Designed miniproteins, single chains, continued (2). Designs and how they scored, part 13

Each design is a single chain, and the fold is of that chain. pLDDT is the mean over its residues in the fold that is shown.

## One batch from the design tools (miniprotein)

Design m4421
Fold by ESMFold2-Fast:
Structure m4421 (fold): chain A 64 residues (1-64)
Amino acid sequence: MEEELARLEEELLALIDKHKDNFDVQVEGALYLIRITVAKNAGDLEGAVEAAKEGVERLKKMIE
């Protein structure tokens, strides 16, 4: 789970960095990063992975 979470966070951050001029991607990405951080701080690794997966999928749909 930890390795999967790290890869998903990296993918989410890469999408945010690639689309710096897309305000909606920046805002949505930031909200998912907050959700991931909250879950990690609560010790909820499964919830963190779920939030990261959802964030990556959501940003990809917004970019299409």
Scores: mean pLDDT 84

Design m4422
Fold by ESMFold2-Fast:
Structure m4422 (fold): chain A 66 residues (1-66)
Amino acid sequence: MSSIEEELEEMNRKIKEITEGLKKLGVPEKDARKLATATVFGAADLEVVRKEYGEEVAEYLEKVRK
C-alpha cells in the first residue's frame, strides 16, 4: 500500500503527462485534462473516445493507462 499523498502525487504527474500528449494530438486543453483524469482513474470509455476524437487518441490513452 502506498501512502495517500504519494499516490495522489503520482496520479497528478501522470495526468499532466497524458494531458500534454493529448494536446499534441490536437485535443483541446479542457477535454485533454478530462480524458487524462478519466484514464488514470479507469473511467474512460475508449470506444466513445475513439468515436469522438479518433483512433490515435484512443490508442494513446490505452497505451498510457498501463
Scores: mean pLDDT 79

Design m4423
Fold by ESMFold2-Fast:
Structure m4423 (fold): chain A 85 residues (1-85)
Amino acid sequence: GEDVTLAKELADDLLSAAEEGNIDKAVEAADKLVDLIKELKDSGNIDLLNEALKIAKDTVSKLLELGFGELAKELADKLMEILSE
């Protein structure tokens, strides 16, 4: 769906910005991805939430693989906070 496509686009933007050294742009993309996941959770769109969470978790793993441990931790911590509500 549209939300899954947007999650993939935001994940790709985050990874590209991180690899380019544009940390401000990477953080902006990460925050938008977190906001999307929160909106899906708050709206009760469980199937779309699970798909977006899978994309976000895959993105955390890719950031760790690329050596962006701090950015990966920040994203993971924000996702965990939303899921613990």
Scores: mean pLDDT 84

Design m4424
Fold by ESMFold2-Fast:
Structure m4424 (fold): chain A 85 residues (1-85)
Amino acid sequence: GSLTVKQLAEEKGFKSDLEERVTAIALVKDGKVGKFRPAGSEEAYREALAADEVAVRTASGKIYVITKDEIKVYDKNGKLLKTIK
């Protein structure tokens, strides 16, 4: 896909240089990450734009949890790497 973390983060109001390609998207509800769907799904992309909080998986295997207040970056094993505000 052509979607990057930066593009989705900017739609949620964050400035970033996160050029990693998004491979899958999940909705976040009540702090819980839902089922990941392929980023090439037009439905998943539209739902992500409309949602307040989303999680994205990248080609590197990292997970970015984008909320209204912050972006939390996890490695492929679920370790928190950094928080962006």
Scores: mean pLDDT 80

Design m4425
Fold by ESMFold2-Fast:
Parts: C-alpha cells; sequence; structure tokens
Structure m4425 (fold): chain A 93 residues (1-93)
C-alpha cells in the first residue's frame, strides 16, 4: 500500500510541477520514506502511468480502496493538499 500511495502522491506532484524527480522527492518526504526506496517508488510511478491495474492488484484490497478514494477526490476537484492529507490519514489506519 505505501508504494502505491507514494506513486499516487508523486503523480499528483508531477501534475503540479512537471518535474518527475521533484515529484518523487516530495512523495518520499511526505510519507517518510528513505532515499533507498526511490527506485521502487519510481518504478511504481511509471507503472501507475502505463499499467495502473497491475500495480493496484499487487497492493491488494487496501491499495484498491486507496486508489478508488483518491479518484473520487480528484473527481470532486480536491486540492493537492487534501489528497496528500487523505493519503497520510489512510496509511495511519
Amino acid sequence: VRRLAAAILAHVYFMLTGDRDLAIDYALKELGLPESEREEVEEAFNRLLTDPQALIDEAGEKGRELYEKVLELHKKKATPKEIVDFIKEFLRE
């Protein structure tokens, strides 16, 4: 679930900045992930753009719930901060 969460968060920041490296930096920082996880998050980010279903399936039921909730927030035009705050809260449960 944390890998999928980091990939979603990086995607949100990438939409705002247009800079993949910066977006991944922000995702790692926001979720408290170490730099050693960067490669895994970059792979998840790329998979989310090309084959999101496979990444979601690997994350299990909690990952699917997270993705569906984030899509609903995006549909309601939630701010990036609201999406970030939601992801952080979801991961604490």
Scores: mean pLDDT 77

Design m4426
Fold by ESMFold2-Fast:
Parts: structure tokens; C-alpha cells; sequence
Structure m4426 (fold): chain A 70 residues (1-70)
């Protein structure tokens, strides 16, 4: 539904932000993914867990960008 569509859009945006090494955008998208995961935790725990893996990947990407910003 709408939360699944929002997540799919955020995945595309995350890929572009990582390619552009846009640290701020990666962090913002990671926070939005976390909010969606929290909203889905009671209705769809399996999808929530998948989104949390996306959050972890976003955090790893942000650390990589922050240590080598160019």
C-alpha cells in the first residue's frame, strides 16, 4: 500500500544519494525508512524487518561517505 510505495521510492532515492555521495540526503532517507519500519512493525513485521536492513545499509553508507567524502 502507500507505505510500501514510499519505501520503494526511498530505495531509489537512496541509491542515487549514495552514487552522488550525498551524506545529508543518505541520512534523511535512512531516517524516513526507520519511520516506515516503525509504522509497519505491528501490521507487517516481516516487511518492517526488511526495511530495518535498509536502515542499516544507509547507516553503513553514511559512515563510508563521512570518512571519505570525495
Amino acid sequence: DSLQQQYDQLVDQMTQAIDNRDYITVQQITQQMQQIADQMSSTDPQTSQRIRRGVDMGNIAARSISTNPA
Scores: mean pLDDT 79

Design m4427
Fold by ESMFold2-Fast:
Structure m4427 (fold): chain A 90 residues (1-90)
Amino acid sequence: LEEQIEKEKKKKLAELHNKFMDIASRLRAAREAGAPKEEIDRLADELVKTFLEIVEMNKDLSEKDIEAMIKVLETAAGPEVAERFREALK
């Protein structure tokens, strides 16, 4: 039972990580292409939602790991989106 819960957690985490990387890539491409703010905001919202699901499922992440992820997001989406992640975690 405990081992099955861990396996299910790993599967869901892998799926969320894949979705997160896809959204992050799309967001970066949209920003570089000068897409409308509405489109960028939508992608950023999806990215924030997916990130929160990852953090909620993987509560053993250290503060250092979380900050590292936020810095990656800051590079991909900009400081405004990174601040949204920090606020959502608190």
Scores: mean pLDDT 75

Design m4428
Fold by ESMFold2-Fast:
Structure m4428 (fold): chain A 79 residues (1-79)
Amino acid sequence: DAEADARALRLGEEAARLHRQAVEYMNKGDYKKAAELFRQGAELYEEAARLDPRHRDALTVGAEILRQKAEEAEKKAKE
């Protein structure tokens, strides 16, 4: 499905942008904002994985990495 493939691509691109933005907030010490952006990026990778079975494994790994980074950021935010 060409439309589903196009949507998955856009979601993956948006997730990558959120990942880069979250890293910027991590570098600035805004760990709470970074955690929110990492979680949003993970959700978009998860949605892309549902739409794109050919890349599901890679997208799922991407989501898991962002979930782990969000947890790390949340732990830092408590300090």
Scores: mean pLDDT 89

Design m4429
Fold by ESMFold2-Fast:
Structure m4429 (fold): chain A 100 residues (1-100)
Amino acid sequence: SEEERAEADKDLNELKKRMEQATPEEIIKLVKEFAEDLLKRVEEGKLSIETFVYALQKLDRYIHELYEKGKITKEQYDEIRKILVEAGEKAMEIFQKKKK
């Protein structure tokens, strides 16, 4: 749990640096790829749902900061938020199946 969160924080910090230098279109792709990587880790039992939720919440905060700075438009912000919501829903479905 603590080790998983530390690894997620390192990945998120690297992603944040990449997003700060990326175009809006690249930011959307980076977020989508990051969310898909997290989902794979959940499916493989390598990441707890608690750490997954933590990572998505922290990423959401970074995206909001980019929006406030004018780095992305409201439309792009809404697209990214939809990606994060859909990833969260998929993770919950995986977690619920493991609850059998």
Scores: mean pLDDT 84

Design m4430
Fold by ESMFold2-Fast:
Structure m4430 (fold): chain A 102 residues (1-102)
Amino acid sequence: AEEARKKAAEYALEAAKEAAEAAKASKTSEGVAMGTGAAIAAIGAAFGAEKGFPGKDVASDAEGAAEAAKKAGELGGEEAEKYGEKAAEYAKKAKEYALKAE
């Protein structure tokens, strides 16, 4: 359980880094907004995991980060898509480990 919580936090932080890069690479204001939103949601998931919040709540934040990261990639152009896909994948892993931490 403790290892799963630590991995949820680590993957959420990786998702936040990649989402921030998606925002920077975005050629549209909508892509920047979605990438920024994904980074904030991923930071929230990492914080919740580190503080021992319920796994379902951490998983919900991570799922929100994955959805926003996917949209950032779709809206931001080719470079943003690469970072958005990585952010979504890390956020998905954060969700899986958050649920295992229960």
Scores: mean pLDDT 86

Design m4431
Fold by ESMFold2-Fast:
Structure m4431 (fold): chain A 94 residues (1-94)
Amino acid sequence: PPPLGSAEEQREAARAVAELAEEVARLAAAGDLEGAIKKGVIAVSVAGILSTVNPALRPVFELLKEALDAAEAGDAEGAAEKAREAARLARELA
């Protein structure tokens, strides 16, 4: 499907999602599951909305959902791994 955003808007969307994913990964890696869940909810919501601007962010959105699920299950390592992968993919798009 064609993206709704311009190339600049697509890069800005990817940067915003990357920064949120990096913060989720940092909080989860520190064992702050409450912080990871709170930031993860924001990251999932933002990535979901911005995937309409940049459809390449859909895999990032799915990884952030997996990171949030892992954090909610008490799996800090799994949450950090999924969020780091989401951040890596989003940075490649920025």
Scores: mean pLDDT 87

Design m4432
Fold by ESMFold2-Fast:
Structure m4432 (fold): chain A 67 residues (1-67)
Amino acid sequence: SMEEEVKKLEEEAKKEIQELEQKAKEAEQQSPMLGGIMQLDTEIKREEAEKKIKEAKEKAEKLKKEK
């Protein structure tokens, strides 16, 4: 179902963002400047992923309400 697809997208995005956050922390241990840059990139990607997931959820809910 569309709801299951949305949940799968959410889980995959969450794991991907967590991996990016972990890599940013590792980079920060090597170089605080590099870690900071990677954290900014990770935050941008997080916001983009959240927006995309919200749009997908809205589409799924709209289709469900419209039958």
Scores: mean pLDDT 78

Design m4433
Fold by ESMFold2-Fast:
Structure m4433 (fold): chain A 78 residues (1-78)
Amino acid sequence: SDDEKVLELTGEAVNFVKENYDKFNEKSMEVLEKYDKKLVELGEKYQAASPEERPALVKELEAEVEEFKKELTKAINE
């Protein structure tokens, strides 16, 4: 279900933070804060959305989680 995908994607983001937290610097903390706000806003939109609107929001969430992982990895490696 779309709800299960949201839980899976959210869990993936949380686990990625946990796995890399020991490598966090100022730049990676800024990336975390940026995406925390974006993911919270998407979660609020998802909860307010009709069933017909939810698949598009799941795709948007998936894209944001992917970009979060990329930006966080880049920040850690700098």
Scores: mean pLDDT 84

Design m4434
Fold by ESMFold2-Fast:
Structure m4434 (fold): chain A 69 residues (1-69)
Amino acid sequence: SYDELVKEFQELLKEIKEQGKFSKEVLELETELGVLQIKYHVFKDDPKVQEEIKEELKKLIEKLKKIKE
């Protein structure tokens, strides 16, 4: 679900910050999450847009996982 993806992103972000790996790249990914969260709220009645946002959020999560490694 969207809420589970947001939670996974936030948990990874916390781990990255605790590891001292916070960088400009991480800040940019956090900014992209903020944009996706706004879009999800604006397009709450559009299931196609919401699915696209979930797919974009999954891509951001994969980028964070690579930074964490």
Scores: mean pLDDT 83

Design m4435
Fold by ESMFold2-Fast:
Structure m4435 (fold): chain A 55 residues (1-55)
Amino acid sequence: MRLDDEEAEKFAKELKKKYNLPDEYGPEIYQILLENDYDVEKSLEAIKKLVEKLK
């Protein structure tokens, strides 16, 4: 599933809350969405790797 810019911003905020990440990781999550052309499945894989790295 591909998001538009507004959906990507909301999705990044939701993922930040879901994984209880500090505010500093908001830009990283949004950058991952941009790098994956707003593809939800690819972005989720990258974000899961980021979260695993922090634990």
Scores: mean pLDDT 75

Design m4436
Fold by ESMFold2-Fast:
Structure m4436 (fold): chain A 104 residues (1-104)
Amino acid sequence: MKREEDIEFLKKLYDEVLETLRQRARELGLSDEQIEKAIEALKKVYDRVIELLKSGATPEEVLAAVREEMQRLFDEYKDENPEFAELVLQALATLARGLEERLR
């Protein structure tokens, strides 16, 4: 099924985004705790996207879910930890862009 190919694409994209996030977090001098928290935030969005794709959600629904989580994370961390917010938002933006190019 076409959706199985989309899920395989997303898994590969997630692995690439995750490695980039780890590298950038190390360059920024983030603590292991902050890096783990960023990875958990990214994985939560990834797991949700996988569920939506498996359930037969439209590209618009998938992209809306990613954008909603980006807004939530921005609102949560913008005042308390802007560097952490920036790192996670850049990772999610890369994931959203790759998905949009794949699903269009």
Scores: mean pLDDT 79

Design m4437
Fold by ESMFold2-Fast:
Structure m4437 (fold): chain A 61 residues (1-61)
Amino acid sequence: SEAERVRKETIRLALEIAVASEEWLLETSGSGLSEEQKARMQASIAALRERIAALDAEIAA
């Protein structure tokens, strides 16, 4: 449905914003973070990017 497509596109945009925010924090505040905190943030970014890719496939179908 159109509503389902719009919902998925909105979620995708929110995920892109989340990725950009985490990347910005890692870039600007990375010196204040432990190596374990950096690794967790990197893993979070990777997971968000995988979710975006899955949503892109669903939207394209």
Scores: mean pLDDT 85

Design m4438
Fold by ESMFold2-Fast:
Structure m4438 (fold): chain A 81 residues (1-81)
Amino acid sequence: MELEKRIEELLKKIEEAVENGDYDAFSKAQRELDRLLAEAGEKAKTPEEIQRIGSLAQRYFDKLNEIRRKRALKIRKEKEK
C-alpha cells in the first residue's frame, strides 16, 4: 500500500528525531504519522493489511515510549544533581 510506504518514511524520521533529541522534528512527524495511521486503519480491509498497520503502529508507540523515557531520565538526573 502507498500509505504503508509513507508511514515507513515518517517512522524513519521519528527514529532520527528520537536519536537526536529533536523534539520539534518529532512533534511534526508525530502529527503527520497519527493522521496517516488513522487513514490506513480506515482503508485496511484484509487481515494482512490490518496486521501490517498494527505492526507499524506498534513501532511508533515503541518510539513514543523511548523518547518519553529519555526525557524522564534527563529530568530525573538533573533533579538528583
Scores: mean pLDDT 75

Design m4439
Fold by ESMFold2-Fast:
Structure m4439 (fold): chain A 98 residues (1-98)
Amino acid sequence: PLSKEEQEELLRALETQIERLRALLDDPSATREQLREAASGVAGEAAGVARSLPELAYEMFKAVHELLELIEEDAPLEEIREQVERIAELAERAREIL
């Protein structure tokens, strides 16, 4: 239902949100609330990508769910960073499919 151009726009939006979250993780003054808001941004854009690329839907939803749980559980920043990188790897796979 979506054109290749529309799928690329969704992927670009996800990549932008991933970079925003990465920047916050590297900022020692960033609050947990800012991390939660940024992770919600990643989750929203990842859902868009998952709906347009059903081959990656399960992995994307699972990875995003794990990211949100880590933040809610106040997990170490390193574990959150690792989960963000897993989502980034799924974004790279999406780009290879497009």
Scores: mean pLDDT 85

Design m4440
Fold by ESMFold2-Fast:
Structure m4440 (fold): chain A 89 residues (1-89)
Amino acid sequence: DFFELLKAVTSVLSSPEAQRAFARAGALLDEMRKNKADISEEEYQRFELRLSRALVNEDLETLKEIVAELEKKYPFSEELRKRIDEALA
């Protein structure tokens, strides 16, 4: 479950900025995959792998870079923002 993973991940990230950014990136990827918006399954899996590697290596700079890339590439909807807020509440 993505949102269960999200809560677990936020407990290990020391930076609130990184926690929020990771949450947004993950929710965007999940939303884009489910809506079949301009992202292939292979590209989705590559982003997940990149995020996981940055998290495991505690590479905050790379994590932020991946998040920024996703947020610039795809519009962030109000519905998606609400879902993230619900998951983090």
Scores: mean pLDDT 68

Design m4441
Fold by ESMFold2-Fast:
Structure m4441 (fold): chain A 65 residues (1-65)
Amino acid sequence: AMVPVRVRLRPGADAEEVEAAIRALGGEVVARFPDGSLVAYVPADKVAELAALPLVESVEVMEAL
């Protein structure tokens, strides 16, 4: 199952590179925010892998809407 996550990028990180990484993990980006964060749906089993990426500062799992 996929879970909604808010992904905060490290300063200077390329948002397109992080979006490509999310897609490679089987996820989908649904929004970009002016503060440099993204909202995406990712497989629950891939959240830890996403959070470990060098360009990612943090990942917050949100409850399904």
Scores: mean pLDDT 77

Design m4442
Fold by ESMFold2-Fast:
Structure m4442 (fold): chain A 102 residues (1-102)
Amino acid sequence: PVIRHIEMSEEEKEEVRSRIEQVIETLKKIKPKLNPEAQKEVDELIETFKELLESESLTLQQAIAAKLQAIGTLFTVILILKKVGAPQEVIDEVEEALESLS
């Protein structure tokens, strides 16, 4: 198998950055509704995404890895919320954030 280097165009990088910024804003809006354990998971994800936004050399591989990490973190948050008996409305907001990453 030949590994091909895939370089993103500046337009594609800006689209990815815009999506990352949108996810960060969504996470910031839901964070106050979460318990401390779930808030910690969200804070770690926000910091990871901020680091990606500060990177001038955003690659397609980094964008894919970030999307997978976000999916994993949001799934973990949903499990934490279900464990602590959080309101269904809060769980639904996190599930909508997960769907927005599609």
Scores: mean pLDDT 77

Design m4443
Fold by ESMFold2-Fast:
Structure m4443 (fold): chain A 76 residues (1-76)
Amino acid sequence: MKLKEEAVEKLTEFFSKRLMEAGNSKENAEESARIYAEDLVNGIEPGWVEPLTEEEKKLAEEGRKLGAEAEKKAAA
């Protein structure tokens, strides 16, 4: 699913950058960010401990919308 994959890539880049700023290694940050991005795009709330930034919330919401639209097309 192309649009859903693009949402995952964008969220992965955003979260990995934030995790690296928090002192995580690049490999660990990228792996964790991809899991979070996939969960959000698939409509799964990963149980965030800290509040997301406005940009992160916007990307997560955009990803959820793309995931929901993809599921509607798959069910047709």
Scores: mean pLDDT 66

Design m4444
Fold by ESMFold2-Fast:
Formats: structure tokens, sequence, C-alpha cells
Structure m4444 (fold): chain A 116 residues (1-116)
């Protein structure tokens, strides 16, 4: 029982650390995407490479938010019910943020192609 509790604690800590790292990565990628999106808006003759970098940053940020949410849910499965509920709520927020970022990215990419 003690050995199983120690293993469960290590798995819980690993999932929380991975979720934190992925969320921080996603935040950085979202910020880079916002900077590229603003650049594209101000520069009507923007190079396709800027649009491609923008879309890649959006896709990587979305994947990172989804990965963070998955790790939070896995940590929740290893936690008490109250902590599990808090981690699931946080996972849902990250998934919503990723979905909104993807929808915004698709709209900006479409508008940029129409200006080319």
Amino acid sequence: QAALQAQRQRQLEEHLELADALERGADSLEKRADELGEYAKKNPEVDQSVIDEYMQSVEEAVAAYEGAADHLRQAGALSDPATAAELDARAEELLKRGKELKEKGEKIAKEAKEKL
C-alpha cells in the first residue's frame, strides 16, 4: 500500500508538471501568434511564410492546451474528488481557450488569403 501510494504520488506530480509546462508553452505560442496576426493586419502585402508561421503557432498552441488538459485530467484521476473537480474545471478552461484560438486562427488565415 505504501509503495502504491508513492507511485501514485510520483505519477500525480509528473502529470501536474507536464500540464504546467504545456500550458506555459501554449501561452508563449499564443502570444507569438497574436504578434504575427497583428503584423499581418498592419502589412497587407504580408509574405505567405508569415501566415504559415502564424498558423503553425496556433496549431502548436492548441495541441499544447489539449495536452495540458489531458495531463490535468490524468492528475485528477489520481487525486481526491475535490481536487479532481478543480483539475477537471481547469482542463475545460484550457480546452475552451484552445478551441477559441483555433477558430480565431482559421478566420485570420482566411482573411489573409483573401487579401493576397
Scores: mean pLDDT 85

Design m4445
Fold by ESMFold2-Fast:
Structure m4445 (fold): chain A 96 residues (1-96)
Amino acid sequence: SLAEAQRHAVEALRHAYEGARIAKTPEAIDHANKAALHAQRSGRLAQEGGDPAEVARHAREMAKHAEEMAKISNTPEVQKHADRAREHAERAEAAA
């Protein structure tokens, strides 16, 4: 459901922002910010009753950037937030 997709997008956004705050490398920060942007767009579209395909597309992009943040991050705390953002992104896509 779009309501479930919105809830997961909001949680993914929270984790992406925390990852960006803690991350120390420009590349990890960039991916965290891109994950946050897609999470925000996915959540807003879901809230507005928008196209489920667009909600899912932004959720997929969010998951992709969260995964890249996890791969390039050497900090366990950043990696944990990246993994949580990815998990919520995948749930947002499935719910859309």
Scores: mean pLDDT 83

Design m4446
Fold by ESMFold2-Fast:
Structure m4446 (fold): chain A 81 residues (1-81)
Amino acid sequence: MELVEKFLEKVENGEITPEDIDELREFVLKAAEEKGLPDAVKQEILRGIDELKEAFENGDLEKAKRIAYGLKVTLEAYLDL
């Protein structure tokens, strides 16, 4: 199962952990280095990850789910996942 798909599934089920968010961040950083992802795109994705973490800290599960879905779409578009 792809990391992004697994992450989205955990968000939907309310099983997401800080470790899952950190794992996604590390994945994006590695993909940016390996594929030469434009810095602007990398920064936008990292900002989305930060917003996802904030939504979780605030207990806004609807916002967290929406952000996670947006991240999945963006990652699929730029990383050909």
Scores: mean pLDDT 75

Design m4447
Fold by ESMFold2-Fast:
Structure m4447 (fold): chain A 106 residues (1-106)
Amino acid sequence: MKELEQLVEQLKKTTDPEEKLRLAKELTRLIKSSKDLTPEQAKRIIDELWEVLEKETDPEVRRALAEAIRAAGLHMLKVSETKEDILYAIGAILRAIGELLDIELE
């Protein structure tokens, strides 16, 4: 969706941790409420959010990004019909859960 793509672009360009946190939370909300997100769109969002997460040092922002990735992965799993897409979605969900657990233990 255009709204999700715009939020991801804003997230990639912002350097303000408070703004990143807001955008990540808004992304999670929109992903969870979206009924029309395709597997390809969900995969693109997951890939872009992982790039942002890998560069992020703020624990609250990292947690919000991991939750957004998990939400996108769960959505992708529900709408995917190919073995490759299903496997990618499962992998993304497991990695996001691992990241959330790592943050909680820190």
Scores: mean pLDDT 83

Design m4448
Fold by ESMFold2-Fast:
Structure m4448 (fold): chain A 62 residues (1-62)
Amino acid sequence: VMDKEQLRSYVLAYSLEPNDALKQELLQALKSAPQENKLEILALSRQLKNEELANDIERVIA
């Protein structure tokens, strides 16, 4: 399971250089993350204006 800093690192990496494998690893890790980490990662994706990633994250954490 990825910790909060690892999850943030993956969001930043995906936003800089998008690739589907990175996104799938991030989404899978989020499924087992604490709720506060899920919400922080969702907020980060929105701050980076990555609406596609934010929507995918929101769907996984619902």
Scores: mean pLDDT 82

Design m4449
Fold by ESMFold2-Fast:
Formats: C-alpha cells, sequence, structure tokens
Structure m4449 (fold): chain A 100 residues (1-100)
C-alpha cells in the first residue's frame, strides 16, 4: 500500500540522516587533523545527502497531496529504490574516505 511504502521511505530517510550525522562528524575530525582532502570528500558526501533528504520530503508531500494511490505507489517504489541505493553508496564512500 501507499502508506506501507511511505513508511519504508521514512525509515530509509532516518537511516540517511544517521549517515549524514556520521559524515559531518568525519568532516569535523578531518578538519581538526589538517586532512583537508578527506574533509573535502566528507563535505561533498554530506551536501549530497542533505539534498537527497530534502528531496524525499518533497516527494512524499507531492505523493500525498497531488497523486492517485496508483501513481503514488509507482513514484514511492522509485523513491524507495533510489534511497536504498544512496544508503549503500554512502556507506561505501565513507569506507573509501576512511581508508585514504
Amino acid sequence: SVDDIISQIQQQQTQMQSINNQVNDLYSQYISQGNYDNASQAQSLGDGLDNQIDMIDDNIDYMTTYLSDDQSYQIGTQVLNSTTGIIDFSNQQINQIQSS
């Protein structure tokens, strides 16, 4: 159902917010160490995550305000798949930055 998929998207959004907090902490740590290359990578990842989190809110609002249930299910499924991919990508990027 649309409510089920929105609930799943909101769970993924909460996870993205947690990852974004981790990225912001890494940025601060690298700045304090004088590691500006890793800090720049963390900042870029954090900016990307912030934009994606905002887009999720906009998509949910659009789905609940303007779309039919069938249209909301289609868009919501796309959003859920995209957020899952972003979480996986972000975790890989954090590991890569930390190994640099």
Scores: mean pLDDT 88

Design m4450
Fold by ESMFold2-Fast:
Structure m4450 (fold): chain A 68 residues (1-68)
Amino acid sequence: SMDEVIRRLLLEFGAEHPVLDAGKLNELIKEIKDQNLSEEEMREKLQAYVNEYSAQYTAAFNASKAAG
């Protein structure tokens, strides 16, 4: 179901981090559900959301993976 896909992607992207803006995340989730976006479109939206609030963390995480 779409709810299961959304939950999986939220965990995969770490989008539910407690220091992030839960209001903006809830608004994004509503948009995804209302528009019945594809998994690929959901990934793009969540990536943009995470990049806005976690650009430095995302870069550090990717650098750590590349160093391994």
Scores: mean pLDDT 70

Design m4451
Fold by ESMFold2-Fast:
Structure m4451 (fold): chain A 80 residues (1-80)
Amino acid sequence: MAEIEELRRELRALGASDEHIQEAVDLLKKNPGQLKIEDLQRILDRAVEEGDIPPLTDAQIVGLALRVVGAYVEANLKAP
């Protein structure tokens, strides 16, 4: 659960809405074998375009990708 909580914290720090954060967490939990890092990147790109979050650097995108991978691995190893 620590990695999922860290992901929620980072998304809130970027200014993401509670609805978008919950949607991302739900995708991670409901489709543990099907969530791709590229799908998260597309969601972030759209949020930037809509003005919900500022433009992200490559380092920030990589950091978020690692958090998503960590959350996914933890969810699969510890069961639901």
Scores: mean pLDDT 64

Design m4452
Fold by ESMFold2-Fast:
Structure m4452 (fold): chain A 93 residues (1-93)
Amino acid sequence: SKEKIEAEIAVELLRNPGEVISIGELARKYGVSKGTVRERLERLREELAPYGVEIVREDGGYRAVAGPGHKEALLEFEIRLGIEEIVEGVERL
């Protein structure tokens, strides 16, 4: 699902704050277009702003800048990812 891919990208960035991950690498890893990765990252920037976590664009990709709500943001997106994995499992039964 679109929601699962967004949660997967969020968790990847939030588990590795300060690490630049390429748009092409994310697209390949999650089986989506580079345009989809960019769209999800812009949406995540808006969703993470209340946690004080920033997503910054650098040459070659994106990285997360840890903020005061970093742990809360990571927990939220790990929960979302878990729910999406359960939903996909049920849909494939």
Scores: mean pLDDT 79

Design m4453
Fold by ESMFold2-Fast:
Structure m4453 (fold): chain A 59 residues (1-59)
Amino acid sequence: SDTYLIKSVSVEEALKKIKEAEEEGYKKIDILARDQATADALKAVADKFKIPITIHNPR
């Protein structure tokens, strides 16, 4: 699968993992945010990355 899955992380951890996924050549990222504030913060910056990012609300 060309999708990198990031689970239940803070904004800082998610940003680090996005960079790692880009460097490893993944084609897309799915993020499961730990809380709504983290999800909203990540949605605000997702379009700044070259890789497509889908952010899922916390469960």
Scores: mean pLDDT 79

Design m4454
Fold by ESMFold2-Fast:
Parts: sequence; C-alpha cells; structure tokens
Structure m4454 (fold): chain A 60 residues (1-60)
Amino acid sequence: SDEDVHREVQRLLREFVEELRPVLNGDISLRAIDRYLREKEGFGLAELMERIVAEARART
C-alpha cells in the first residue's frame, strides 16, 4: 500500500542519514546532505529521493 511504501521510505531515509552522520561531523541538515551528494556522488537530493522511493516500492 502507499502507506507501507511511505513507512519504508522513512526507514531507508533514517538509515541513510545515520550512515552520513559521522561523515558530515553530525550536521545532518538537508543542505549538508545535498552538498555532500553533489560533491561526492554527482547528484542531489531529488535524485536520492527517486532512488529511495523506487527501492521502497521494490521492498513493499
């Protein structure tokens, strides 16, 4: 269901943010995450959200 997908998206986002916490010196703001993604991965938050939603749908 859409609600199950929403819960899975939130879980995946929490896991991702916690993985970044030590890399970003505890600054887990959306701005810090977007900057990190653009500098290290070559994409921003919009692309990350598309990937997380697709993964959540695959798991639900």
Scores: mean pLDDT 80

Design m4455
Fold by ESMFold2-Fast:
Structure m4455 (fold): chain A 94 residues (1-94)
Amino acid sequence: SKRELMRLAIQLEAAVTLTIIGISLLNWSDEEVRKGVERIREIAREMMSLLPPDEAEWLEEQIRQLEEALLNRDIDKVVSIMEQIRQAVADIVA
């Protein structure tokens, strides 16, 4: 449902924000960043299960890039990818 997708999108935002804070302010280790990425992946898999195949495939690629950016501590790229995910979710639930 659109409501379930919105709830998961909020959870995704929270998980990404925590991981950004962990990297930027809390000096997270590579292991802690990997745990953040695992949480993001779990939420994203639930979101993909609610989407049509084309939209799920697009989201899977965005999450792959997001995971890579987080592991590389590239916060600017993380923010850019999240803006794209936010816009796509907004378009789907409109």
Scores: mean pLDDT 90

